# Designed miniproteins, single chains: the designs that were tried, part 95

Each design is a single chain, and the fold is of that chain. pLDDT is the mean over its residues in the fold that is shown.

## One batch from the design tools (miniprotein)

Design m3297
Fold by ESMFold2-Fast:
Structure m3297 (fold): chain A 72 residues (1-72)
Amino acid sequence: DRIPELIAGLKDPDPRVRLQAAYELVQLYDEHPEEVEEALKDLLENDPDPSVRSGVRSLLAQRKPELLKRVE
């Protein structure tokens, strides 16, 4: 199962790894809505890098606006 690995990736010390994990989790939203919503909400509230948070918000606005509304 990729979900536990991707959620672990959201806590990686490398911001590029965290951003990639978030992008991949968005693609799995329809299959794992609760886990993806919770993980991305945590990232948007707690990730120390404003560029990572901004990048994820932009991705959600473009590809999954319904998920963006749920994580705000």
Scores: mean pLDDT 82

Design m3298
Fold by ESMFold2-Fast:
Structure m3298 (fold): chain A 85 residues (1-85)
Amino acid sequence: SIKEKIEKLFDEFVKIAGLTPEEVARLREDIELALKYANDPNPEKVAKLIGNILRIIGDGVEAELRGHKEAVPIASEIVKLILKA
């Protein structure tokens, strides 16, 4: 399922990026909110979906700037899966 693929990528991201427990919780929330908004056809929710997607990508960029390679590619794949949900 899409959720299982996202969970696997999330685990890979956490392992590679060396996230703190607080950063792990934040990324999980961003992903869960993005999935919720992706399944809502309301135009108001599209803006919120875009915001959560940008935050997920931003988390990947921050991790790569800290020396954790592959963080942006993994974040990008999570976003692609959210958009297919």
Scores: mean pLDDT 77

Design m3299
Fold by ESMFold2-Fast:
Structure m3299 (fold): chain A 90 residues (1-90)
Amino acid sequence: MTPAELVRLAMLDHDAFIEFLSKVFGVPEEDVRRILENTDSVGEALAAVTLVIEGYPVDDAIELARNMEPSEIGLRIRKLIDRLREVNEK
């Protein structure tokens, strides 16, 4: 999956995007939904998901992602996409 495809899925079908992230990363669907409802961009939402995967509580992950530098968001999204590629090849 490309970053553009992931962004498009998030914008066009929130339920499919929530189900996809929950299934792939083991983050509860309720937590993914809360992230999407409380972030201002898909980039911030994906950064928050990476923080939850790292062990941060969902509310703390949202706050950190919203205050994150764009360069840090970009790095986290790159790492997330690399992990998605590995999962799809196995």
Scores: mean pLDDT 75

Design m3300
Fold by ESMFold2-Fast:
Structure m3300 (fold): chain A 92 residues (1-92)
Amino acid sequence: MYKEKVEEAKKKLLEAAEELRRLAEESPDPEVAEKLRRAAEEAEETAKRLEELVEEASKETGEEKIKLVEKVEEAAEAAVEQARALHAAAEA
């Protein structure tokens, strides 16, 4: 279950990052373009962090695995909200 939630969050983050990079290249304002590129990079970094948390959880057992799974689920939820905010900003 948590792996599916992470994969969904990663897809949303990477889609948002791709949209932000496209808007950055098309932006006539270089400062806006730089902010959009930074936001895309942050979304890509968050997706990588989710992969690392899943890997850590897969190596643990018992109570430590439960704690890591909870941390992964929280991170995935935060990532989905981040992707939604980035999409809203990109379309504004």
Scores: mean pLDDT 76

Design m3301
Fold by ESMFold2-Fast:
Structure m3301 (fold): chain A 66 residues (1-66)
Amino acid sequence: RAEEIRRVAERAGLAPEGVERVVEMIKAGEIEPETAVALIAQALVDSGRADEAEARELAREVVALA
């Protein structure tokens, strides 16, 4: 699980602790998976790290870790 989080974080250019926190929030029911995908994808696009399609794919990988 930790290795999966690190892999996704490195691919997306995100901090591993940030990805882990989002996964825990989804598991705790604090945020819906669909909402998490939308927020992460928007953040990646706004930061210039990915285009819309790539950002959504990376966001889904993060959410799938939950």
Scores: mean pLDDT 76

Design m3302
Fold by ESMFold2-Fast:
Structure m3302 (fold): chain A 60 residues (1-60)
Amino acid sequence: TDKKILDKTFATFAAQIKEMSKRLSKEVVDGLIQQGARSFEEKYGVPKEEFLARVREALA
C-alpha cells in the first residue's frame, strides 16, 4: 500500500468530516464516518477500528 497516498486521502476525508460536523447533527456525521470506514476497508484494507481511531486522532 502506498502510505503517502493513503495518508493524503485520509486527511482529505477527515477535513470534510470536520467541516460537515459544524453544520450536521452528530448522528448524521457518525453515519458518514461509518460509511468511510467501510469504504477504506474495501478499497485499502484498513480495519474499521483503525480507521475510527485515526479519524478521532485527526479531529482532535
Scores: mean pLDDT 77

Design m3303
Fold by ESMFold2-Fast:
Formats: C-alpha cells, structure tokens, sequence
Structure m3303 (fold): chain A 82 residues (1-82)
C-alpha cells in the first residue's frame, strides 16, 4: 500500500485523526509510520502491505505526541464499540 493510499484510508476512517497526525508528524516518514500503525491496529493493512521495514521499531521512535494521538484514538474507538 502506497503512502497516498494509507493517507486516504485514515482520512476516510477519521479526518480529525488524519489532520492531527499530519500536524504533529515532523517528517513524511514519521507520518507514514503513524498512518501504517493506525491501519494495522484496525486490521486494514497487513505487515507485507505496510511498505515500512522495522515498523514496530520506528513506531517506538515516533514523537510522544504522535503516539499519544494514536493511543487516544484507539481507546475512543474501543469505547464506542463497548
């Protein structure tokens, strides 16, 4: 899955999260890692389709603000389903 495809999918799922991740990501690479993690955790993308090597290691190195945005989104989605 390309960067553009990842961006479109996250924007369809949550335009608010997309804009916040874009605003808080210092680079395109960090933004793609954040998009890929969100899609992977939602089951929308497999590891082979991620096109990001060492995704887990790169996620741990993301800015704290970006990681907090992802975790907050996932908690809110879990609460909506519960």
Amino acid sequence: MTFEEKAEKVKEISPELYEKLKANSPSKEDFEVALTIVLGLLGEITGEASDVPKLEEKYKKLPEEVKELIEKFLKEERLKKA
Scores: mean pLDDT 74

Design m3304
Fold by ESMFold2-Fast:
Structure m3304 (fold): chain A 78 residues (1-78)
Amino acid sequence: KFRADEKLLELLKKVTSKEELTLTEIALALLKYLKKEGLIDPEDPSIIDLKDTLLGEIAGKDKVTMEELFQIIESRLS
């Protein structure tokens, strides 16, 4: 189980009420958030547009792949 930092926890609370998550639960919560906010590019679902989003501030990038996003999130877990 992983503990998210305060900013990541705020984001995850929008899609889950759990404060301690497994890596799989975090991945599922992020996928739910991306679909809910319409951040997955409809022409290329491998590309996620994070521009002007809280998740973009957390990742430090405007555009990422799904794999890159999960790697960034994993690096912020303790």
Scores: mean pLDDT 69

Design m3305
Fold by ESMFold2-Fast:
Structure m3305 (fold): chain A 97 residues (1-97)
Amino acid sequence: TVEEAIQYLEQLADELKKWVKENPDASPDQILERWLAKIKQFFAKFPDTDIIIRLTLLSGAFEISREVKANPEKRTEKAIEGIDLTLDNVKALLRES
C-alpha cells in the first residue's frame, strides 16, 4: 500500500540520517553510495514503483552529494536537508498515486 511504502521510505531515510550524524567526516561519495543502497532496498521491496518516483529518488541522491561537496563545512546539515527534501517530494508523489 501507499502508506507501507511511505513508512519504509521514512525508515530508510532515518537510517541514512543517523549514519550521516554518526559520520560527520563522510565524503560526498560515501553519502551517495549509502543513499543509493537505501534506494535499491526500496525498489526491491516496491518493484512497481513509478518511473517519476524512481527518478525523484535518484535525482535527490545526486543533488545531496553535490550540495555536500559544495558545502564541506556543513556536510551533515546539507545531507540531512537534502534527505528530508527528497523524502517530502517522494511522499507527495506516492500519495498522488
Scores: mean pLDDT 86

Design m3306
Fold by ESMFold2-Fast:
Structure m3306 (fold): chain A 100 residues (1-100)
Amino acid sequence: MTAKAEITGRENGLVEVRLEGADKQTIEEVARRLEELGAKIISKGISEHEGVIVAQFDKEMSAREAAEKAVEALRSLGKITKEEIEEDEKVTVVRLELEV
């Protein structure tokens, strides 16, 4: 089964993880893994086939470092089959396809 993720890392270690094609159990697993990697979960929104998790890592982390930590959380779900990265001075966006 293929899920899609969009990860937005921001200055001060804030990260948003948006998941499509993932069930509630998978989204909860991502949140758990983010906490294991040192994040505090700020909010979770879960619908039938989509979820959004906002998490706070160390405030000294760059946007890129925060995004890379969120990618590590998603590696626990399965195989990353596609990865695209867009970054500027303030934001790093990572788009993934995952075989779950």
Scores: mean pLDDT 84

Design m3307
Fold by ESMFold2-Fast:
Structure m3307 (fold): chain A 82 residues (1-82)
Amino acid sequence: MYTLVTTVVNSKGQIQDVTEEELDSVPDKVTYTFTPKESGTYKVVSHVFEGRRLVAVGQSDPVAATKGTTVTVTVDLTKLPP
């Protein structure tokens, strides 16, 4: 079992949202959907853990998002060496 932790950060590096999801396998990419409370520039950062070990990471490009409008972001994952 793997755990996907996805964090949404604003342009100031402040955490806006954190979500956790269980996975059966490490995907090549993940799609994350969120609705910002304020218009601004956001980044989505994903970490995949196997137990306590970080096995994959990914980060989106900065995305301009409008308050109250749903934004869908794709995050490419890079597998870390064992």
Scores: mean pLDDT 84

Design m3308
Fold by ESMFold2-Fast:
Structure m3308 (fold): chain A 64 residues (1-64)
Amino acid sequence: SGFQAWVEDKLANSNPIVQQIIQELVAQGITDKAKFQQQMLQKLLDIGLAQGRAALAALKARRS
């Protein structure tokens, strides 16, 4: 199906943490693309913010 091909494309072109989130949403049985995209967007935003904070902390630690 078109949804399956779309999920495979996202898995191939995403970072490992994002791939894990996509797999979790698939395991939950979410087959509606719009609902899947909405939940993925919310989790991606949270992950992006957390990664940004961790990167800044790591840079500070390396300068000490």
Scores: mean pLDDT 74

Design m3309
Fold by ESMFold2-Fast:
Structure m3309 (fold): chain A 77 residues (1-77)
Amino acid sequence: NIVEERVKELEKEIEKVLEKLKPYLSDEELEELREMFEILLENIKEILKNSTEKEQKEITERVIKQLKDGIPVLIEK
């Protein structure tokens, strides 16, 4: 199931982001961020279910880019 593969890919990237942020955020902030990412993944999963295989790849790559671009903003305090 290609949708499940894409969701697992996104889950791995999210865990990498959370690990990178661990030294900069409290446990409470990390839990809040994890909840936000869980909501985001549910929304993406529904989009992927209604997308072609090419669209699924493009959406997944775009989300990964946005996660990476967002890290500097999340580190700012």
Scores: mean pLDDT 76

Design m3310
Fold by ESMFold2-Fast:
Structure m3310 (fold): chain A 90 residues (1-90)
Amino acid sequence: DRQTTFSLFHQAFSSLSQDQIRDVMSGLSTDDYDQVQDMVDRGSSNDDISRTAANSIVSQGVTQFNITAINYVSRTGGQRLQQAYQQSQS
């Protein structure tokens, strides 16, 4: 669900405000949201998750914020998302 994905992003990207996380997620299509969530559910690699999220944001249009979000996701997002998801399923 979008709400579950939002919660995972919030936990994974603790340095971002709720508004910034919402802005990042607003750059994802419904299919991209589902794909990222499915990858987290399946335990995909940090790099694969980060690359998928970054590509999704780019496909929705590049803004100054999206560039910052892409750089952040590509470096740390996948690992943090995996960790947050594992904790939520425990």
Scores: mean pLDDT 60

Design m3311
Fold by ESMFold2-Fast:
Structure m3311 (fold): chain A 87 residues (1-87)
Amino acid sequence: SIYDRLPEEVRAELEERAKELEKNRENLSEEEIRRRALEILVEALRAAGAEEADIARILELLERLENGEITDDAAARAELAALHARL
């Protein structure tokens, strides 16, 4: 897990930010919640030592899945799983 590879302090900070986002969910738009969740994910991936190219590919796949551009998501999910396993 990427979280298992994070320094304890960084993991605690990101978990706290995720809890704060959930607590304020009703006061935020769906778009703003997504943006903040992606920011937390990107910071976690960088702190875990992920390469920028792998981070960019993960973000691209997540955006395409969200936009419905991938109608058969099996290949995209397999690629995401392979990227996660590389971390």
Scores: mean pLDDT 71

Design m3312
Fold by ESMFold2-Fast:
Structure m3312 (fold): chain A 77 residues (1-77)
Amino acid sequence: MFEFSEEQKEAIKKTLIESAGLSEERAEEVVEAIVALGAGDESPLEALPEGDRALARQLYRALVRDADAFVAAVKAM
């Protein structure tokens, strides 16, 4: 089980909107899928469109590798 801080969730959302060009609604769906994946539930992730699902998996890997570096990089955007 992996729990994301509010700051980490905001960093994911900012990356999705600013870098990936997602709408706020789509970004929120991807954030929810990443949070659920961290809790051991893949169901929201599998419900996403292929592109959004791939992006969610990429961001999840970056966060579990080094969450502080990810947040710092997003703040520097």
Scores: mean pLDDT 79

Design m3313
Fold by ESMFold2-Fast:
Structure m3313 (fold): chain A 108 residues (1-108)
Amino acid sequence: GVDELIQQLEEIVAQLQELIKKIKNPKIKKLAQDTVSLLQDLIAKIKAGTLTLEEIIGYILSLIGIIFDLEQLLKTLSGEDKKLAEEVIELVRKAVEILMELLRQYKG
């Protein structure tokens, strides 16, 4: 149900916050922080019962934009920065999958 999706989103936020502590590259760090902020705002709206279908679509598009920006950065990265960027991308992709499931549940 929706409560299980909230728990999964909260787990992704926690994992992103741990990755952010390891990230030295300011562009990767900003995109990871932007993801945390978007997911925290989303979780708050779900818990408040104020989240709209249009807002879910908006969050999905914002997260896809972050994935695109991270994938462009991967072309210029190596070593630890590349690995951390890949880990952030995987967590953002998981968040998109959860939001797609949330979107299905909101459609009835």
Scores: mean pLDDT 90

Design m3314
Fold by ESMFold2-Fast:
Structure m3314 (fold): chain A 55 residues (1-55)
Amino acid sequence: SLAELVEQLRKFAEETAAKLKQAREEGNVDEELAIGSQANEKALELAREMAELAA
């Protein structure tokens, strides 16, 4: 359901923020870039799922 996708998005955002904070505290630019790339891939995946639900 849409509500389940919204909850998954919220969880993912919280986890991503925590990982990004850790990478920034460590000064690991490569890890920050990796987290960003992974976040973009997940966002596109969720957008596809939402589009399928709306169709």
Scores: mean pLDDT 79

Design m3315
Fold by ESMFold2-Fast:
Structure m3315 (fold): chain A 67 residues (1-67)
Amino acid sequence: AREQEIADTIRWIADQLIEIGDKVDKLIEALKNNDDETARKILREMNPEASDEEIEKQLERLKETFK
């Protein structure tokens, strides 16, 4: 049935959003723990097109926010 296909698609989208949320939670935890390596890894995974300079600038801004 068409309705089942739509439901399955919505569930797949929801799973993707949950994964993004989990990455955000892990990023906040890493920032609060001053785990720069983990924070950089998560930022890179969330924005693979960003340069190393952009990742470092975002990390420094976030660290200032969560101190």
Scores: mean pLDDT 76

Design m3316
Fold by ESMFold2-Fast:
Structure m3316 (fold): chain A 93 residues (1-93)
Amino acid sequence: MEEEELERRLREAREYLEEVVKRTREKAEKLDEAEKEKAREKLAALAAEVAKLPDTPENHIEAIARMLETVMGMPEEEVERIREIIRLLVEAE
């Protein structure tokens, strides 16, 4: 019963995540040179902090959430939705 519902939700979640990734990439391509430099600096700082953390799914999800929030400037509510989707996909694997 719940197996079929889970598979359907995973497919829908994956499609939504793909759409968000595409939209985020399109926004990144429209950044000017100064915004791209700031994004690179924020990414480098975040990568250094993430490298200090244990290699766990929870830390990976948090790293992605912080990247979307601080580097891409995504709203907190959208970042939280993406975190939930990534968690769902990871738990299904």
Scores: mean pLDDT 69

Design m3317
Fold by ESMFold2-Fast:
Structure m3317 (fold): chain A 100 residues (1-100)
Amino acid sequence: ALEEGARGGGLGALGATRGDHELAREGGERVGEGAERGPLGGEVGAGLAGVGGGSALASGDEEGERAGRAATLGGSRAAELARRGDREGAREAGRRGGEE
């Protein structure tokens, strides 16, 4: 699923176990409601945040470099999903006009 692909990388980079990953997701649903409105939007935000943190950490030290690499992979996936969502939105507008 797209949701798992975008979110998993960032949370995994933080050293969260699979159980922690599931708990973090559940907490996010209660607190933010964002997951119910637009799952892709919620996951993209989390993944992009990981990219920023990963970049900073990678500049710090070896431990930060490994965490940064994993976070960057998660963020890249989230960014790609965001672009696909944006293209689908534009495609929906084009479809309304009957465009190919």
Scores: mean pLDDT 42

Design m3318
Fold by ESMFold2-Fast:
Structure m3318 (fold): chain A 64 residues (1-64)
Amino acid sequence: SKAEDYAKLAREMATMQGKSEEDIKRIEELARRSGINYEVAKAARSQGLTPEEVEELLKELEKG
């Protein structure tokens, strides 16, 4: 999934930069959330939703 791909990439990059394990975990979790939102946005766009409607959908997901 894109979420796991983003999480893995973020973890590798943060590890290379010498970040603490706590910072690495936080960065990985933020990247995982971004990957999930990306997949949702892509699916909504494929169904004909406008960019504005996609932004509204993503805001609802952040609240859930």
Scores: mean pLDDT 71

Design m3319
Fold by ESMFold2-Fast:
Structure m3319 (fold): chain A 93 residues (1-93)
Amino acid sequence: MERRKEILELLEKAAEAYLNRDLETAQEYAEKALALLEPEELARLREIGEEVVARFLPKAEELADDPDKAAAQRELLKEALEEFLRRAKELLE
């Protein structure tokens, strides 16, 4: 239970840093979370990540062509990260 809680806290910190464009801090927290995952959990979490990316990528690509939609692109990223964290929590509880 403690290990899974720590993983979720690290993933939440990574997502927050990534959303704030602090990629270095986001990568550090993500790597710490990945180091605590068992191989089975890592495989399932990667599958969840791929499904979230597949769902949100078409909208992200559409928004990328318009610089005036930068705020909408950030909001879409936030929604994708929240969906990923929700599914990660379900997996690890």
Scores: mean pLDDT 80

Design m3320
Fold by ESMFold2-Fast:
Structure m3320 (fold): chain A 66 residues (1-66)
Amino acid sequence: APTISVDGNTVTVSGLSAEQRERIIETARALGAKVTVDGDTVTVSGLNFAQRQLVVEQAKALGAVE
């Protein structure tokens, strides 16, 4: 399963399939967040609390665990 890591205003999701990665990227870009992609890992930064929760919820909906 993909893994979620949260550090302050940054959410990192690793172990994503291509389709799961695209969904996280689309959500993050819609929020105006900074997105960095490295293989199966997506790092989303510059989030406020509500935006961070939305990204975490999206990742959990894709089967990711904290």
Scores: mean pLDDT 81

Design m3321
Fold by ESMFold2-Fast:
Structure m3321 (fold): chain A 74 residues (1-74)
Amino acid sequence: MPGMHKSDVSPEEARKRTRELGETATRLVEAVDRGDEKAVQQYRDELRKMAERDGPVAEHALRRLEAAEERRRG
């Protein structure tokens, strides 16, 4: 089902939320780099909550960070 426009938020608001998501993702990466397991878990929960509200953009970011965290351990 290509090309379906999601109308949950305006395009401008979607951009703002995407930037906020990026900031949270950056904090998560920094926590992973520090080895701060509790901060990592908290930021993952934040991103998951954003994914539930904002949809696939937030979910995609969460998946990428999850992969980075797993690679760091492996």
Scores: mean pLDDT 67

Design m3322
Fold by ESMFold2-Fast:
Structure m3322 (fold): chain A 60 residues (1-60)
Amino acid sequence: MEEILKKAEETLTPKEVEIVRLFLEDPSLSIDEIAERVGVTKEEVLRARYKFAQLLKELA
């Protein structure tokens, strides 16, 4: 849902939003592939996932 991306934009940094958007567009992408595409470390990808998971729990 586009609504989830809007909530992410309010909660996450621009880089973290980019990471989350890639997961939503193509869930088959690995952490390594997302890190390379966004130009961030794997640690940053994992952090963005963690923050997004917390956000999803708040929306439930």
Scores: mean pLDDT 76

Design m3323
Fold by ESMFold2-Fast:
Structure m3323 (fold): chain A 111 residues (1-111)
Amino acid sequence: MEAREGGYRAGLNAGGEEAGRQAESGGLSAESGARRGDGSGTAAAGVGLISAGTAAYIGGKQSGKKEQIERGEKALIGFGEGGKKAALAGTKEESVKGATEGAKKAAELAA
């Protein structure tokens, strides 16, 4: 699963369509940054995943439903772990892997 798809699914499950679109945007930014490689690219990948997680978390909170709030919190954890791996990656390949695996885990946790 690509970070964009994982972001959309996590956001959608936590906060509905709007949160899904915002989290998808974060995932897209993460994919773009990770594929650029070292330096600012890996940092951008981390920021993109954190943005996706924040969108899912806020969407869950805005729903007012306990289940969706919990989904948003779990998605934020998954994106946070992926963001750290992507940002701290020494290579483009590890950054892409961190972004992709983090988004997949966030989508699974938000389901």
Scores: mean pLDDT 78

Design m3324
Fold by ESMFold2-Fast:
Structure m3324 (fold): chain A 75 residues (1-75)
Amino acid sequence: MFKFTHSGHGENGKGTLSFKIEHPDLKTLQRTRDDILSGLESSGWEIVSEKVEIKYDERTGTYTLSLKIEYKKKK
């Protein structure tokens, strides 16, 4: 089972992205995180800070990745 929710905003060349992603495979969540970070970097954004939290829910057999990224424009 895969479930995806996200929220984000940006202002004055700075922004914050927040994601919650649920998936039974931890590797898939790690790859998704890497893809998000790489996408921001390749688009000319610098990652200022990152907070990552991973929880496992035994009832559903899924991992929940909570990711908060602060970013700013590189140039």
Scores: mean pLDDT 72

Design m3325
Fold by ESMFold2-Fast:
Structure m3325 (fold): chain A 100 residues (1-100)
Amino acid sequence: MPAYGIVVVEVDPEKIEEVARKAEELAREAAREVGARAGVSVIGTTVIVTIVAEDEEKAREAAERVAEGVSKLEGVTEVRTAVAPDGTEFARLLRELAES
């Protein structure tokens, strides 16, 4: 049963394109390491990375790797992570993190 990793990144407006591109690269790298899949969405100045893995441990590992990588990028002001055991909790956590 798939688990979900979420990384929410707040970015300076001038750096959003650069950070989004690097977040996509980091997400693909981390997902590949744990046999997961990843996607990236941009809403205003927020970059959201979603990881779909076979279990919560792999989702957490990939999310932590992405968070560590993006936190080193110029223009990143805040990074938050969460892990959801299923799609219902994923939707709930994503809403909570994006509004925080």
Scores: mean pLDDT 83

Design m3326
Fold by ESMFold2-Fast:
Structure m3326 (fold): chain A 57 residues (1-57)
Amino acid sequence: MQELIELAEKYVKEGRYYTAANIYDGLLQQHPNDQELKEKLAEAYRKAGDLEAAEKY
């Protein structure tokens, strides 16, 4: 899990927000009550310009 979080954070830093969001979404499916993952996923969608997806989290 931690290695995938670090990879997703790298993609956010590189401006690859949808790629990062896909990684966080996959992790959230395994850990559905992880509030930190929900917040990271919402932020990735906001930065991607997908406000509708961001509002779900």
Scores: mean pLDDT 81

Design m3327
Fold by ESMFold2-Fast:
Structure m3327 (fold): chain A 87 residues (1-87)
Amino acid sequence: STIEEAAKRLTESGLRASEAAEKGDGVGFSGSSIEAIGAATEARLKEGSEGGIKAVEEGLKGAKKAGAGEAGIKMLEDMLEGMKKYG
């Protein structure tokens, strides 16, 4: 589903963001953040606000399960908080 595909992209972006942060790669971190925003936005546009939120929640769970570092986890947590507060 669109939500499952977006969640997978969000998990991968969280992992890449953490790797970039650990290396001091600001460009790589920015690229990962843009990909995460793109995935969340696509899920929201196709499945509504609830679908977008669910995609980020599942992506965050996947990133934590895969052992993503603090920077990538925080990026996804901040995104989820923003989506819940602002729609």
Scores: mean pLDDT 87

Design m3328
Fold by ESMFold2-Fast:
Structure m3328 (fold): chain A 92 residues (1-92)
Amino acid sequence: SEAEVLARLQRLDARLQASGPVIREMIESIKDPERRKKAEEAVREFLERARELAEKLQEALENKDYDTALAYIDELEAALDELLETLRKLQE
């Protein structure tokens, strides 16, 4: 439903806003230069994917294709989870 999509989007937006400072702190905590470079590359790859997904999500919303919109929200949330796990491993 449209209401479900809007609720999921608000949650995703809040999560993305909260994750920015966390990601920055995670990268700054990495003292090894090679691991820091991998962390920066992972963030760049995430931002590129997030941009593509956001464009597809916007198109789905304009077409009122809420099932497709929810699928892109799920994929964006999964991509963020993958980035955070990658960064956690690089902190070790």
Scores: mean pLDDT 88

Design m3329
Fold by ESMFold2-Fast:
Structure m3329 (fold): chain A 90 residues (1-90)
Amino acid sequence: SVVDQALARLRERSQDILTRLQGLIAAETDPALRADLQAELQKVQQDSQQILQMAANAETQRQLILAEASMGMLDIRNTVLQHVHDVHQR
């Protein structure tokens, strides 16, 4: 279905976000900064699960669009966090 195809794409997007964040954690040598990144990983996992549930429960095109927009905002948030982390490190 259209919802199933959207879910597959959203799962791929969330996995890409998680993989990038896990890469930052693996590269981090400061224990305090690593802990902050691990806390952010937990938040991203929670937020992505909520977004996937919104998409799975979508009854209207509007709800599906909102789920996709929410995943886009999560990606932007993670990209900004990565940039802030990069600037803070060097």
Scores: mean pLDDT 81

Design m3330
Fold by ESMFold2-Fast:
Structure m3330 (fold): chain A 100 residues (1-100)
Amino acid sequence: ADKGIELSRKYFIDVAVKAGLPREVAEEAAEARPSPQEAIKLRKEHGGSGASDMLVATAAEALRRAVEAVEEGRKFENPETLLSSAMMHSLALIEEGELL
């Protein structure tokens, strides 16, 4: 268990719950390490507002990057840098028609 991964999971769960997912579903999704697209699909299946979709996608990508960094033996990035990078990735996917 890595504390950086735990913080990224907690952030994803908090964001997903605020977006309208039941906490149990958000916790299960965090363990499955969803893609940005999978995270938005899950939010759509449980209702809530599309206004949160970019934030949900960003949180999912940040979690994936945190896990990948640990698995590859890289240092956990500062959470702010990780979130910024994940946000740019989510915006690129939206522009490509892959998210929204």
Scores: mean pLDDT 71

Design m3331
Fold by ESMFold2-Fast:
Structure m3331 (fold): chain A 59 residues (1-59)
Amino acid sequence: MPALSEEQLEEIQRAGVRALVLTGDVAAARDAARAKIKELTGVEVPEDWSLREIFAAFR
């Protein structure tokens, strides 16, 4: 996967955390993080990836 800048990683993490805080749903947080990655990089992350796997792949 492409390496992300620290600022981009922070923005993706914030998007996921905001969704989690608002909904209490880890799946919603994962979907928000995936959408932000797509917006910033054009990369589609598989739907079956956990939030931890997503962040690990880009660090």
Scores: mean pLDDT 73

